# Designs tried in a protein design run: designed miniproteins, single chains, continued (3). Part 25

Each design is a single chain, and the fold is of that chain. pLDDT is the mean over its residues in the fold that is shown.

## One batch from the design tools (miniprotein)

Design m8844
Fold by ESMFold2-Fast:
Structure m8844 (fold): chain A 90 residues (1-90)
Amino acid sequence: MYKSLALDHLNDAGDHAVQAALSPDPEIKKKHLELAREHVELAVRYLRLAGLDPSEVEEYMKKALEAAEKGDWIKANDYFSQAMELAVEL
């Protein structure tokens, strides 16, 4: 149950990160980055509640958010995909 909730929040974080990268409006970009960060924090919390180590997932999501902030949606999506793969295999 907790792992499934973490995966749902990671998907939401990834969607918001890509939307932030693609957003030409600075205010919309900021809102998507804020939502992505909140979903990452929730995913990490749920992974810990599941008794799993979120460290690598958190590292790749941090890289995804950094890429999104720079407007690099391809890198943001690539790092998100790596974080998701790691989380699924936990």
Scores: mean pLDDT 88

Design m8845
Fold by ESMFold2-Fast:
Structure m8845 (fold): chain A 64 residues (1-64)
Amino acid sequence: MKLKEIAELAEKAGDEFVSRAARTAQRAVDEGLISEEGALKALLTVADIYNASEEVKKAIREAL
């Protein structure tokens, strides 16, 4: 699953901070600033901090 798809899933789940973080991470990956793997690992940490839904956390883990 791509970061954009994770952002859409998080938005539907009401995880607004995770959705915003995923969109920011996708832009950073597209600009070559960070790796996709690094972005996903950081996003999983954000999801844990903000107590995101298990569906969102599972999607991030499966993308790794």
Scores: mean pLDDT 82

Design m8846
Fold by ESMFold2-Fast:
Structure m8846 (fold): chain A 85 residues (1-85)
Amino acid sequence: AAEEKKKKEEEEELKKLVDQTLRAGQEMLALTEKYPELQPILDEMVKDIEELAAEAKEKGISELELTKKILEVANKYLAKMKAKT
């Protein structure tokens, strides 16, 4: 059924986005461990993600869309951290 195929495609996309987010998170943790002065940037990212999650709950945003937005935020902050090293 079209519904079943769409669900599988969304699940595969979600898994790919989760993997990308985990890789970005691991890289940020490694950078913060080596350069503790980057901790405030990581803290700012966590606050932005918390605000995004609260807004997503209010608006009924899908897990897939929320994960995409979280990855965008994570990549933005990872780039900012790398620019400081």
Scores: mean pLDDT 81

Design m8847
Fold by ESMFold2-Fast:
Parts: structure tokens; C-alpha cells; sequence
Structure m8847 (fold): chain A 86 residues (1-86)
């Protein structure tokens, strides 16, 4: 389904942007959220929704705290577009 493919692409881009906006110092456990993992075609609709919702929540937190607001807002926008396609 083209909508699910587009939702996955938007979720991947949103995840990348929120990751760039979030300070690396918080993730000391060495697992980077790789764009390829989020773009995995085996991801279910529910998993894409979970990713997009998590990105939106983190993006809103960053905007509220004034951290990398431009990137955070773009991540929220892409995450919301992803959810609308699902």
C-alpha cells in the first residue's frame, strides 16, 4: 500500500530529525536509531504509529524546552503526516 510506504518514509525522516535535535549525551547505551531500521518494510502499521507518536512527543518536549526548535517542529510535522496516512 502506497500510503503505508509514505507513512514509513515520513516516520523515518521524523525519527532522524528528532534524533539530530535531541542531545546525544542522553543515549549512553550505544544504540543509534538507524534510518534503515525505521524504513524496514516488515514494520507493521502499529509499529509505524508507535514510532511517529514517540517522535511527536519528543519533538513537543524539545519545543517546550526551547531545544533545536526548528528541527523539532519539522519532526512533529512529518510525524503527524505519517499518522494521517495510517
Amino acid sequence: DEKIKKARELAAKASELVGEATPDIVTSKGIFSGLPVVRDPSLTKAQIKDISQSVIEEGKRLVEKGINVEKAKKAIELGEKSLKLL
Scores: mean pLDDT 70

Design m8848
Fold by ESMFold2-Fast:
Order: structure tokens, then sequence, then C-alpha cells
Structure m8848 (fold): chain A 108 residues (1-108)
């Protein structure tokens, strides 16, 4: 169902936003350069997740997966810069990526 695919992609975006928030909050206990790096990577992760949602809405599976891979990569970099627990950020990012995969399957 196209509706279910879109709903899964929206849930994926929310998971990416939550992971980004965790990285940004953790960065507040670091130096200015690391905080800036974490905030920039968190922003890029959200932007890629939003592009993935749009790609799912347009039925472009390859583009959606490409953007979600980039979102996960940026979340990992944000967590690393912030000194955040990578396991917590990775868990949310993985959940987001799996929801995009589920959305692609539902569109098939």
Amino acid sequence: SRQRAIESARASLENVKEAAKIAIEASKSTDEAKQKAAEEHAREAIEHAEKALKAIEEGNYEEALKHMIEAVRHLDEAADAAGAKKSEVASKATAGALLVVAAVIELE
C-alpha cells in the first residue's frame, strides 16, 4: 500500500530527528568545534531523511535508499563528534533505515 509506505517513511524521518536531537544534546558537553560539527552533521542527516521521504512519495526507491544511507552516515559522524553513545544514535538510525526499506517493499 502506498499509504503504508509513506507512513513508514514518516516514522523513519521522526527516528532520524530523534537521533539527531540526542547527538546535539550530547555535543553541549564538548568544545565549540565538536559542537558545531555535531550540529552540522545532525542537520545533514535530517535533510537527507526528508529527501528520502520525498523520494518514497514519488516512488523513487533507489533515491530513497541512497538518501537514507547518507542520513545514517551523518548521524554516525554527529554522534562521533558529540562523544555521544553511538549505540543509542545507531539504534534510532537503524530503525529509520529499516522503515525506509519497509516502505520500498510496500510500494512493490
Scores: mean pLDDT 76

Design m8849
Fold by ESMFold2-Fast:
Structure m8849 (fold): chain A 84 residues (1-84)
Amino acid sequence: SSAELARQVVLQGAGVTVLRMTLFVLEKHGSLTPEQKARLRERLAENRAALEGLLARSTDPAIKAEAQANLELLEDNLARLDAA
């Protein structure tokens, strides 16, 4: 249902925000190890798959727009991780 998809996009958006804050905290406390970067890439890949699934399943323009906005934030997180 549209209500269920709306709940899922909110939950996935929260996940993107938590990972972004995790990156911020780790950047404040020193450089990331290759192992830490690999684990964060795995978490970001899981979020990407979930958001892409929401885009594929939803016909609601508002849900699609929110999922797309979160995918853009996720791409920014990946670029920051690659630069770290």
Scores: mean pLDDT 78

Design m8850
Fold by ESMFold2-Fast:
Structure m8850 (fold): chain A 97 residues (1-97)
Amino acid sequence: MEEINARPPLETLRKALELVRKAKDAIEQGNYEEALKLVDEAIDVLSASPSPFATLLVIELYLTKKDIEKGNFDSALEGLDRIIKRLEEEIARVEAE
């Protein structure tokens, strides 16, 4: 357990949050190709900082990518909103202590 990285750096969490917010905005604008690109970038950012938290977010982002590819945009938006809330809560937790 001790050999697992604790949490991603604050800057990594903030960058992932920015990318996920942009992906949500892209879907709402009907720009699905840009949304897929932004989701892939968020996956890459989080995968560079391996942790249990980052791994769960990567899985959720991958499921969101599949929803976009299948045209399940409502499910994709719900997934992105959940990821945004998780990132905001983790950032607040890291900043507090």
Scores: mean pLDDT 82

Design m8851
Fold by ESMFold2-Fast:
Structure m8851 (fold): chain A 77 residues (1-77)
Amino acid sequence: SEEEDANLATLNGAGAAAASGRSSPAAGKQAGEYSAMAVHNDPKKGAEGGRKGYEAGMAGDGEGAAQASLEGANKAA
């Protein structure tokens, strides 16, 4: 559902932003902003980008997490 996609995008985006922030505070802030835009424009694409960002963050790749969030936002726009 749209609500479930939006909730997943929000949670995954927060995880991506936290992981990115450990490597670069600027990257973490940017990842959070892009995830928020994706949730607003297309929650399903936002959820995909956030999920990939979360997975990269769990693997210790903070910069990759930020990049995944940006890519998700671009696809949602």
Scores: mean pLDDT 65

Design m8852
Fold by ESMFold2-Fast:
Structure m8852 (fold): chain A 86 residues (1-86)
Amino acid sequence: MMKELKELAEKLIKAIDEQDAEKVYEYAKKYFTLLAKEGKLKDENMDEEIKRMGGQILLRVAVAKTTKNGKKVEKAYLKATGSVKP
């Protein structure tokens, strides 16, 4: 489970850095769906590694949104996170 979350987080970060909005949506949805399934979507249930990965993802999205194509990345990320039930 942690290995799968880490692999999805790495793929998501790479997609954000490459500004691939379609892959950002796909990997973000998979990542947050797995977090929800494992009961790790709420802060009180997250371990330090999950919080660290989430922080790295948010930092990459924040950097991307300052670029011309980064708004598509931010929209894809927000749409993916909003599609997952808490």
Scores: mean pLDDT 76

Design m8853
Fold by ESMFold2-Fast:
Structure m8853 (fold): chain A 54 residues (1-54)
Amino acid sequence: SLDEEFQRENQREKERRKELLEKAKTMSVDEAGELAYREIQERKRRRRKRALAA
């Protein structure tokens, strides 16, 4: 079922968010913005891919 996958994804997302925030503090605003955008895009792609594959 999708619920279990959603829970695992959510947990991973929280950990990734912490990492992203940490990196953002040591990077320039532009670089941090690009990193954040790519991370979000990657998550959206993974979710769509999973839905499509299911």
Scores: mean pLDDT 73

Design m8854
Fold by ESMFold2-Fast:
Structure m8854 (fold): chain A 87 residues (1-87)
Amino acid sequence: MNEDERLLLEGEALIALGRMAFSLGDYERAIKLYDEAIELFEKSSHPEAPRAIARALREKAEALEKLGKYEEAEELRKKAEELEKEA
């Protein structure tokens, strides 16, 4: 496993933890975990990294909506859509 693959896998593990936090209603923890995952994906040169970032942004947006942060959530969804078009 090279560093780019490791960063992608570590990011995916954080996404899984974020989803668990979300399912428990801990939306603030979910957002922090998604942010950490995005940070790892952004450091990765792996071809799947842009898609992973887009998915993480959408999941973060969903958590933000649960906290009533609708404008911030909409901004993240637009960013995710743009990344998916480029990937």
Scores: mean pLDDT 87

Design m8855
Fold by ESMFold2-Fast:
Structure m8855 (fold): chain A 89 residues (1-89)
Amino acid sequence: SEELEKLLEEARELIREGRELLEDESLSLEEFKERVLEWTRRALELAKRLVELMKKEKDEENRKKIEEALQELDRLALELAERLRELEG
């Protein structure tokens, strides 16, 4: 579906941005915190939309793609939160 393809593309982009954020050692603590909070907000919004699509999806391959995207977003959110906690002490 067009909506699924669009959301999966948004998920790939957000996952890429999250990974880049984890590796960015140039940011101050304040800058990192602000970017983690904004990334997390976007990830939660996208995850809600993916969950709603999952409820309507009957194709197993599409369901698998949504599940994998949700798992990657969740894992990155946890890694970013852990990194933020480490930097805050």
Scores: mean pLDDT 88

Design m8856
Fold by ESMFold2-Fast:
Structure m8856 (fold): chain A 68 residues (1-68)
Amino acid sequence: SLRDSILALIDTFEKESGIPREEFIERLIAYLERVEARLLPLLSDEEAAAFRARVAETKAILREIAAE
């Protein structure tokens, strides 16, 4: 699942980088928000809707993991 893939990614980066899980998640959410803000004005309405939905789903999973 997307959640399992994100968890595996976070676990791997925590082990390899030494960056605390919560800090890594915070940085990743901030990065996604910057990418969204930059790209949305360049996309068609259809592309923008799909991109917004994917970013929202990813951010929700990241926030759930951070809250655990």
Scores: mean pLDDT 83

Design m8857
Fold by ESMFold2-Fast:
Structure m8857 (fold): chain A 100 residues (1-100)
Amino acid sequence: MDAELEALEEQLRRAAEELGTEEAREALEMALLGLDIIRREGLSVSEVRELLAAEEPRGLEVAERIARAIGERLLEIARRRGDAELEAEVRAALAELEKR
């Protein structure tokens, strides 16, 4: 596994444990989802940042996949909480990603 990704995962898990809140746990799950997508693409966080800074298509594609995955998780959370405003905002953001 990439040492940078493992270090970030460890830091995020520790922060969530120290906070001990439901919101921190949900934030951890979303962050780990993003790191998993970067890992599956065979990239490091630094490489994704470089691709985005250079406005490379692959960097944008990875960012869109991460945003979509996080958005889908937030949509599930909003539905479970009955947060209609958050649900509407997340749906609008996901629709914008689909337009490309």
Scores: mean pLDDT 77

Design m8858
Fold by ESMFold2-Fast:
Structure m8858 (fold): chain A 76 residues (1-76)
Amino acid sequence: SLQQQIDAILDQIRDLLSTRLGMTDDQIQQVIDLLRRGDFDGARRLVRERTTPELIADYMEVVDLIDRYGELLRQS
């Protein structure tokens, strides 16, 4: 279902922010809250502020997932 696809993308974002970007649970929750209220620019900025130059590829992967999340929301 569309809802299962949305939930799966949010779970992928949480996993990348935790395992690859080393963000805390509180920081991850802030990103998810921004995404859920439709503030995609705010979410991207928060992730970028917590990203070192070495992690730019992982940041770009998160951006792609945020874009896919936004596309699924437009279908709902």
Scores: mean pLDDT 86

Design m8859
Fold by ESMFold2-Fast:
Structure m8859 (fold): chain A 80 residues (1-80)
Amino acid sequence: SMQAQLDDLRALARLTPKLSPENAVEAGISLLDRTAAVDPSLAPIVAEGKKKLKENQKSSPSTIQKIIENTIRKLEAALA
């Protein structure tokens, strides 16, 4: 369900400071792909979020967390 995908993304955002940047990016991309599979209309937001994560695979955990949080906000706004 879409609620489950958003809950998983929120859980990842909370866990990001405890993960390596590489693992956080990989997990984020995987969850975003699942979100687009549930609702294909979200594909542009998912593509932007994935692009930002790939560009930040060597960035700080706090930067990766902000990208995930910003992507969640955009997904929630699109679903409202």
Scores: mean pLDDT 88

Design m8860
Fold by ESMFold2-Fast:
Order: sequence, then C-alpha cells, then structure tokens
Structure m8860 (fold): chain A 81 residues (1-81)
Amino acid sequence: MLDISSLKTHPPQSLAELIAQELLIVALPMEQTDEELLNTLKAIYEHLSPHIKELAKPELEKILETSTDPEVIELAKRILA
C-alpha cells in the first residue's frame, strides 16, 4: 500500500515531481490492465527524480514480481536503474 504521508513530509520540488507523486498515489493502485500500467509507468519515467524512485520502489518491486508483460517489466527496471 502506498504511504500517502510521505507526500506531507517531503513536498514535491517541481511540477514534474508533483505529477509523478500523484501517479504513484492515485494511478498505480488503480491500474489493473498491463496497457494502463505501462502508460502510468511511462508517465512516471518522464517525470523521474531520486525522490520519486525511492517512493516508487515498493510498488515497482511488486510489479516486477507480479507482472507478466515484458514491456511493463523492462520499464519498471529502467525506473529503478
């Protein structure tokens, strides 16, 4: 489960970071199809910062363990790289 309290203790440093945080908190838990998940991960990757990497890490690790889509797996690995 995403920890929303992290947004209150570390405010976003840019508009891009704010967008990535919103995608992590709202979109990732709601995405159920590989296509929707891939689109959400692409948006996070475009707005990626060190803080977003750390915030995304638990959900990305879960995606790597549960996803069967090779494009989703590849993109999640790129975000964590």
Scores: mean pLDDT 67

Design m8861
Fold by ESMFold2-Fast:
Structure m8861 (fold): chain A 75 residues (1-75)
Amino acid sequence: MEELKKEAIENLRKAAEAIDDKAEARLHMQEAVGNLNKVDPKIANEAARGMSAALQAGSQEAMRETAKKAEKLLE
């Protein structure tokens, strides 16, 4: 459980760093959602929506906010 949470947050941060490369960002998003889904499918679904919106907007700040919200929900 703890390891999956850490991996999910790490992948969310990597997605934010790779926001200008949609393929790279999507890879990290998929890994983060996969890990979150094993912890809580509702948190995974919310994170997926936020990440998709951030990627569509090309907004690193929006992606970082999505990561922060997921991290808070995992508390």
Scores: mean pLDDT 78

Design m8862
Fold by ESMFold2-Fast:
Formats: C-alpha cells, sequence, structure tokens
Structure m8862 (fold): chain A 100 residues (1-100)
C-alpha cells in the first residue's frame, strides 16, 4: 500500500522530532548547553520564525514569542525553548525524555 502524501509528511515529522530529541539529549549529556540552544534555535528558524522572535523565546522565555513559534507547528520547539529560557537542565532533559 502506498501511503498518502499527508501520511508521509506525518511520518517525516515524527522522525524529525525523534532526531531532534536524540541530538539534544546527546548535547545536554555532554554539558553542551550552547550547542543545544543553537540546535533548537535552528529548528525554530526552519519553521519560518524571525530571528527576533526566536531570540525572545529562547533567551527571555517571552510568552508572545513562544505562542508565535507554536502557531507555526512548533509546539515541541516552543516548549523546549521555554524550558531552556526559564527552567533547569534537568527540566529540559525530563521534557525531552517525555517525547516519543
Amino acid sequence: PQPTPQQLEQLKRGKEVKELRDRLLDLLKKGDMEGAKKLIREEALKLGASEETVDAALYKGDADALKEIAKLGGGVVAALMSAFALGTVEQVIALLESLK
């Protein structure tokens, strides 16, 4: 059976989320917080967010910036950015471990 274009897109998104999760966990386990923040920033930019919006969300935890990223289909990215801006490394790791 050939999957529909929508099903292929959903499978691709699931794989991309898993790859992002695995890469972020590897960086955080190595203590590379700057590499982890850079990776999540690059993912938000790929969604079409502006650099100003991404920086406000990631470094300030700005609620309006986080909402804009979530609207672009980046709910996971927005949640991770909030955790990086406002949370501890342990909270970021716990959030990543909740992703499947």
Scores: mean pLDDT 76

Design m8863
Fold by ESMFold2-Fast:
Structure m8863 (fold): chain A 94 residues (1-94)
Amino acid sequence: EIKEYYEKALEHLRKLEEAIEKKDGKAAAEEIGKAADYIIRLMNLGAYEEAIELAERLLELVEKAKEKGVLSEEQAKSIIDGLKAGIKKAKEKI
């Protein structure tokens, strides 16, 4: 399961990059949600190192989406704050 969830998270991160390039905010929000779901599943399996790596990549892409105006500032801030809190909590479990 860990490898499968990791690969699926990477797939959704790739689709997020495509959505950002196309400036498709709806697709970007959908792919962020799907990537975050697989990251949470990895955390629930105790795969904290993998989850942190993926969450940090997702954070970079959300910040890029905000910079390019693909996400609203309010939407991006909420996601960024949540990801930073999740990463911090996961690091405390390693």
Scores: mean pLDDT 86

Design m8864
Fold by ESMFold2-Fast:
Structure m8864 (fold): chain A 69 residues (1-69)
Amino acid sequence: MSDEEIEEILRKGAKRDEELLGLDAEEVYKKGLGMVEGTDKSETALVAREVGRKLREIGDEIQKELEEK
């Protein structure tokens, strides 16, 4: 597991989120990547799994922000 694998997971999640939310996939991907870069990369496998879940949470958070502004 490496940054490349994490990046692929983030991009896949971002694309799906873009289809649902209408946001730029690159924007969602950058937010997810920022969260990963803030964490300890020593256990990238565990981090990648959590990032996948966080992408879904980020999508939901953006949805709420759009409603509230």
Scores: mean pLDDT 60

Design m8865
Fold by ESMFold2-Fast:
Structure m8865 (fold): chain A 108 residues (1-108)
Amino acid sequence: MEVGERAGEEGGKAAREAGSKGGRTAGGYGGYGGDQAGKSDPRAMMSAGAGGVLGAAAGSSPGEEGAKTAERALRGGGRAAGEAGGEVGDRAAKAMGEAAIKGAEEAK
C-alpha cells in the first residue's frame, strides 16, 4: 500500500548516490517508466511523469543540490502517482522507481 512512496524513495536514493548526472538520468528514466506503466491512467501518468521531469531538471544542477532536488521530486512523484491512480498508480510509481534506479546506475 506504500508502493508509490517506496518506489519514489528508492529512486531518489539512487539519484542522490549517483550525483547530479545520475539524478538527471534517474529522473528522466523514472518519468518514462511511469508513463509506460500508467498510460491508461492520466492522473498516475501526470504524477509520475512530473516527478521524473522535475527530477531530470533538478539533477542537471551541479553537486548535491541537484541530487537532493531530484530525490525530492522522484519521492513526491512516486507518492502522488500511488495515491492518485490506485492499482494503476501503484504500478506507475513502481515502474518510475525501478527505471530511476536503472538510469542512475547507467549514468555512472
Scores: mean pLDDT 65

Design m8866
Fold by ESMFold2-Fast:
Structure m8866 (fold): chain A 84 residues (1-84)
Amino acid sequence: MTEGQAKLAVDLIEKNLNITLSDSLREKIARELMKVKDIEKFVEEIDVEIRREQGLPPGALVPDKTTKEKIKKSIEEALNSKDV
């Protein structure tokens, strides 16, 4: 994945979830996404980080299937972008 594709994926995650991510979390997601080999595992890890930023307690792991599906779709759309 290119740096431009990783940045696009972060922008699409914000858009598709209708949320604003902190600059630190945006950078973390883009950096890790450039290294990702297992998208399913990465989506689960990022879902946890996003939920934590929304004020959930650190141990509250209730998976939101809809949130995970939106994150995965955002990553797939960015990977299919030719102009980034």
Scores: mean pLDDT 72

Design m8867
Fold by ESMFold2-Fast:
Structure m8867 (fold): chain A 90 residues (1-90)
Amino acid sequence: GELERQILEGMAHLALAVALLILRKEGHDALAEEVDRAFREAERLARQGRLDEARRIIDAAVQKLRDLGLDDVAALVEKAGELLLKSYEL
């Protein structure tokens, strides 16, 4: 129902917020802004029912973080994306 959707969306936003905080604390401010923009674009696409496109954007952001050796942050962004997309599949 609507409550379950709101809980998943809230959890997604919290996971993203933690990832962005870690990136900023480590001096990766430009990367944090890029990840935040990618997530906002994915959420906009998900709202339009374009879940496959939203998933590709999240996957690209996660891959970029992994390529930079930021595996813990990448895992948080990946989890945030999974929770976000699941909220729109309900």
Scores: mean pLDDT 89

Design m8868
Fold by ESMFold2-Fast:
Structure m8868 (fold): chain A 86 residues (1-86)
Amino acid sequence: SSAVLAALEAMSERVGEALRAERYEEAVALFREAMERIPGASEAEVEEMVRLFEEMVAALKAGDLAAARAAQRRLGELLQALLDRL
């Protein structure tokens, strides 16, 4: 629904702000909260998305842009599959 997409967009902005401020623990917590709010997402799907986000954060902290982009791509594919079910 449009309301779900708007809520996810607002959470995405908050996650991005935390990442830019290097508040990584806050960014992970906000991302988990956003993923838990996706209708029809299983607990396993939420944990996989959080795992990929943590991989991206670890890669960013290490300066490994290739690994960060790979994690972001896998995360985007999983998120798109979930949104296609709405």
Scores: mean pLDDT 81

Design m8869
Fold by ESMFold2-Fast:
Structure m8869 (fold): chain A 65 residues (1-65)
Amino acid sequence: GAGSAAASGAAAGGGSGGLAGIGKRMAYEDFTQGNLEGAKEGAEIAAKGGGELAGRGAYDGSVQG
């Protein structure tokens, strides 16, 4: 049920270059340009965005089930 849906959503978000991938890329580009503040912000966006997407996926899965 909900556990399987949450696991699939988390795997897709982490691997497929969703918000986690976008945040990592932003952090990398800001870091290479010497913008440490932007690099930290990008990393936090990736972590928070991935969590929110996983939570919504689990909710929708439980309602559909």
Scores: mean pLDDT 55

Design m8870
Fold by ESMFold2-Fast:
Structure m8870 (fold): chain A 92 residues (1-92)
Amino acid sequence: MKKKREELFIEHAKRSAESAMENLIKIGFDKEEAEEAKKRIIELAEKDEEGRKEGIELAKEMAKKAVKSGDGTRGVGAAISFIGVATSLELI
């Protein structure tokens, strides 16, 4: 049943990445950059354990960018979505 748990957390990370992308676009981030970040995180999450570690680091980096580029509370909200991605991948 470990494989089913891994698949569940990867699916939750994908949904969190989608929400994080939408939140970045709402705060005025470039749509293409937000979509590319989402795509890269999903590709890394599905690849292997090393890919998941890289996806966690990318999600954390995007959270930092969201805080710096967002207008106060909106930037923090987008950052929390990326922290959700990292947490889902860390729980595998």
Scores: mean pLDDT 76

Design m8871
Fold by ESMFold2-Fast:
Structure m8871 (fold): chain A 94 residues (1-94)
Amino acid sequence: SLEEKKKEAEKLIEEVEKKIEELKEKIKASTVLSEEEKELLLRSLDGLEKHLEKLREELKKAKTVEEVEEIKKKVEVAEKALEGLEEYLKKTAP
């Protein structure tokens, strides 16, 4: 149903937002990353959070299951980008 698909997408947005918050704390706490690298990474994560906020607003306005699935795919792309950054940080600042 439309409502079930919206709940699934909202849950995914919440999970990605939580991962962003956790990654921001790791970046801030790093003793290996330079201040310039930290600023660049935190700015990138702020941009991702802003993108997720826009997707949440689109989700509220979605009228069809197909529109919700398109939004969910965009959230999944954001999650994959975040996972790539997390792997990079594991190698650079373990």
Scores: mean pLDDT 86

Design m8872
Fold by ESMFold2-Fast:
Structure m8872 (fold): chain A 70 residues (1-70)
Amino acid sequence: SGLAEAEARGQAYARVIGLAKNKQPPPSPEDEQRFLQLARALADALGVPLPEKVTPEDVAELIDRQTDYS
């Protein structure tokens, strides 16, 4: 079912969120892809521009801003 797929996807995002909060670079191409996807989604939701080169620090800041406004 779509729930199992959404849960697996959520776990993948939770992993990259954890990496970003600890300011760790994504260790694999899949993690990097999820990391950029998360950064874009957060930047779009907050209405802020995304830098051309996204760092773990940038994503951590976006996560913190989204958490404070949620």
Scores: mean pLDDT 68

Design m8873
Fold by ESMFold2-Fast:
Structure m8873 (fold): chain A 88 residues (1-88)
Amino acid sequence: SSSDRSQITQTVSRLVQNAGSNMQTAIDQRGTPQADVYVQNAINDLRQISTYDPVGGDQMRRDVINAYRDPSYFGRFVKTGNDIVSSM
């Protein structure tokens, strides 16, 4: 139903926002043991996203590794998440 689709879109949007927030914090704290906790939280969010969009979720997972190594890739990570939400 339209209501079910709205609930799924809201859930995925929230997971994308949480993954983005976790990655931003991980980047800000890069090189510390605390950063690994935020990366793991983002990966857990992405695993949940992959239950709704396996292809998009896998792409975001690759973008996580790139963004953590080089923060200039963070915009690409955010774009992939927004594209997933927009496709729903």
Scores: mean pLDDT 83

Design m8874
Fold by ESMFold2-Fast:
Structure m8874 (fold): chain A 68 residues (1-68)
Amino acid sequence: MSPLERAYEELLARLKALVDAGASMAQIDAETEALVRRWLAEGLSPEQVAEALNRAGDEYRAWADARA
């Protein structure tokens, strides 16, 4: 799996877990920032990070809409 694919799958799984746990938006933001910092430390480019965030966000919105 590419680093970008791993990153977006990790974020998507974390977002789903946080929502299922009843996490606040502030907690979700803090967890997302922690993941972004780790991805940059692991050598992902800012462009790869942006792509992972966009992809995870799109998939998360589709998942959340399907649940509603």
Scores: mean pLDDT 79

Design m8875
Fold by ESMFold2-Fast:
Structure m8875 (fold): chain A 62 residues (1-62)
Amino acid sequence: SDTDQIISQIQNLLDSVFDTSDRLRRQASQSPDPDVRQRLIRQADDLVRTGIDNYNQSISDI
C-alpha cells in the first residue's frame, strides 16, 4: 500500500539519522580536543532528537 511505502521511507530516513549520529560519536571519541568532542556529541544528540521528532510527526500524519 502507499502507506507502507511512506512508512518505509520514514524508517529509512531515521536509519540514516542514526548512522550519521554514530559516525559523529566515533569522530568525537577519536578527537584529542575536548571542545571538538563536545561539539560533535551535541551535533549527534541534536540530530537524533530532531530525527525522532520528525519521525513521530510524520507517522502521526499517516
Scores: mean pLDDT 86

Design m8876
Fold by ESMFold2-Fast:
Structure m8876 (fold): chain A 120 residues (1-120)
Amino acid sequence: SHMQELAQKLLDELEKLAEEFVKKVREIADPSTAQKIEELVKEGLERLRKLLEEASKTMSPVEFAQLVYDEVLELAEKIIELVENDPSVTPEQREKIRELVNEFVKKAMELIQKFLEESL
């Protein structure tokens, strides 16, 4: 369906955005912290893939976009909580990771908005 093709395109673009985010995190964080963040990102992307399967059956574009947005925000919150609770993360690294998370959320929102504009 047209909605399924647009939803897949959104997921593909979010996956590319997530890959660039993880690459930037690896440049700032210690390998152990970067690996933990990468695992959270992989889990978030898998939840988005499951949402796409459900969207092909029952969801409107608006409902799908809202759930994708909620998953992006939950992933962002988990990453922030992880770096806040990791004593090996310096204040400077924490601030830079927060900035990267904010940029990731902003760009993800732009992709979700584009999906809605193309779907409606």
Scores: mean pLDDT 88

Design m8877
Fold by ESMFold2-Fast:
Structure m8877 (fold): chain A 66 residues (1-66)
Amino acid sequence: MSPEELARGAADAAATVAAVHGEEMARAGVRTVASALRAAGASDEVVERVVAAAEAAIAARAPPPP
């Protein structure tokens, strides 16, 4: 699986979790995925790219400030 496919999958999953379960749970999921990727031998560059894409997706779904 390409780093781009991993990043897109993580972003889509994080956005969905944030929408249904809130940003806190989505960020916990991102940390778990990052840990799993590192344990599987993924490079720091790949892990950072996946995390950045997921965090950007969560931020894009954040409600506007009051």
Scores: mean pLDDT 76

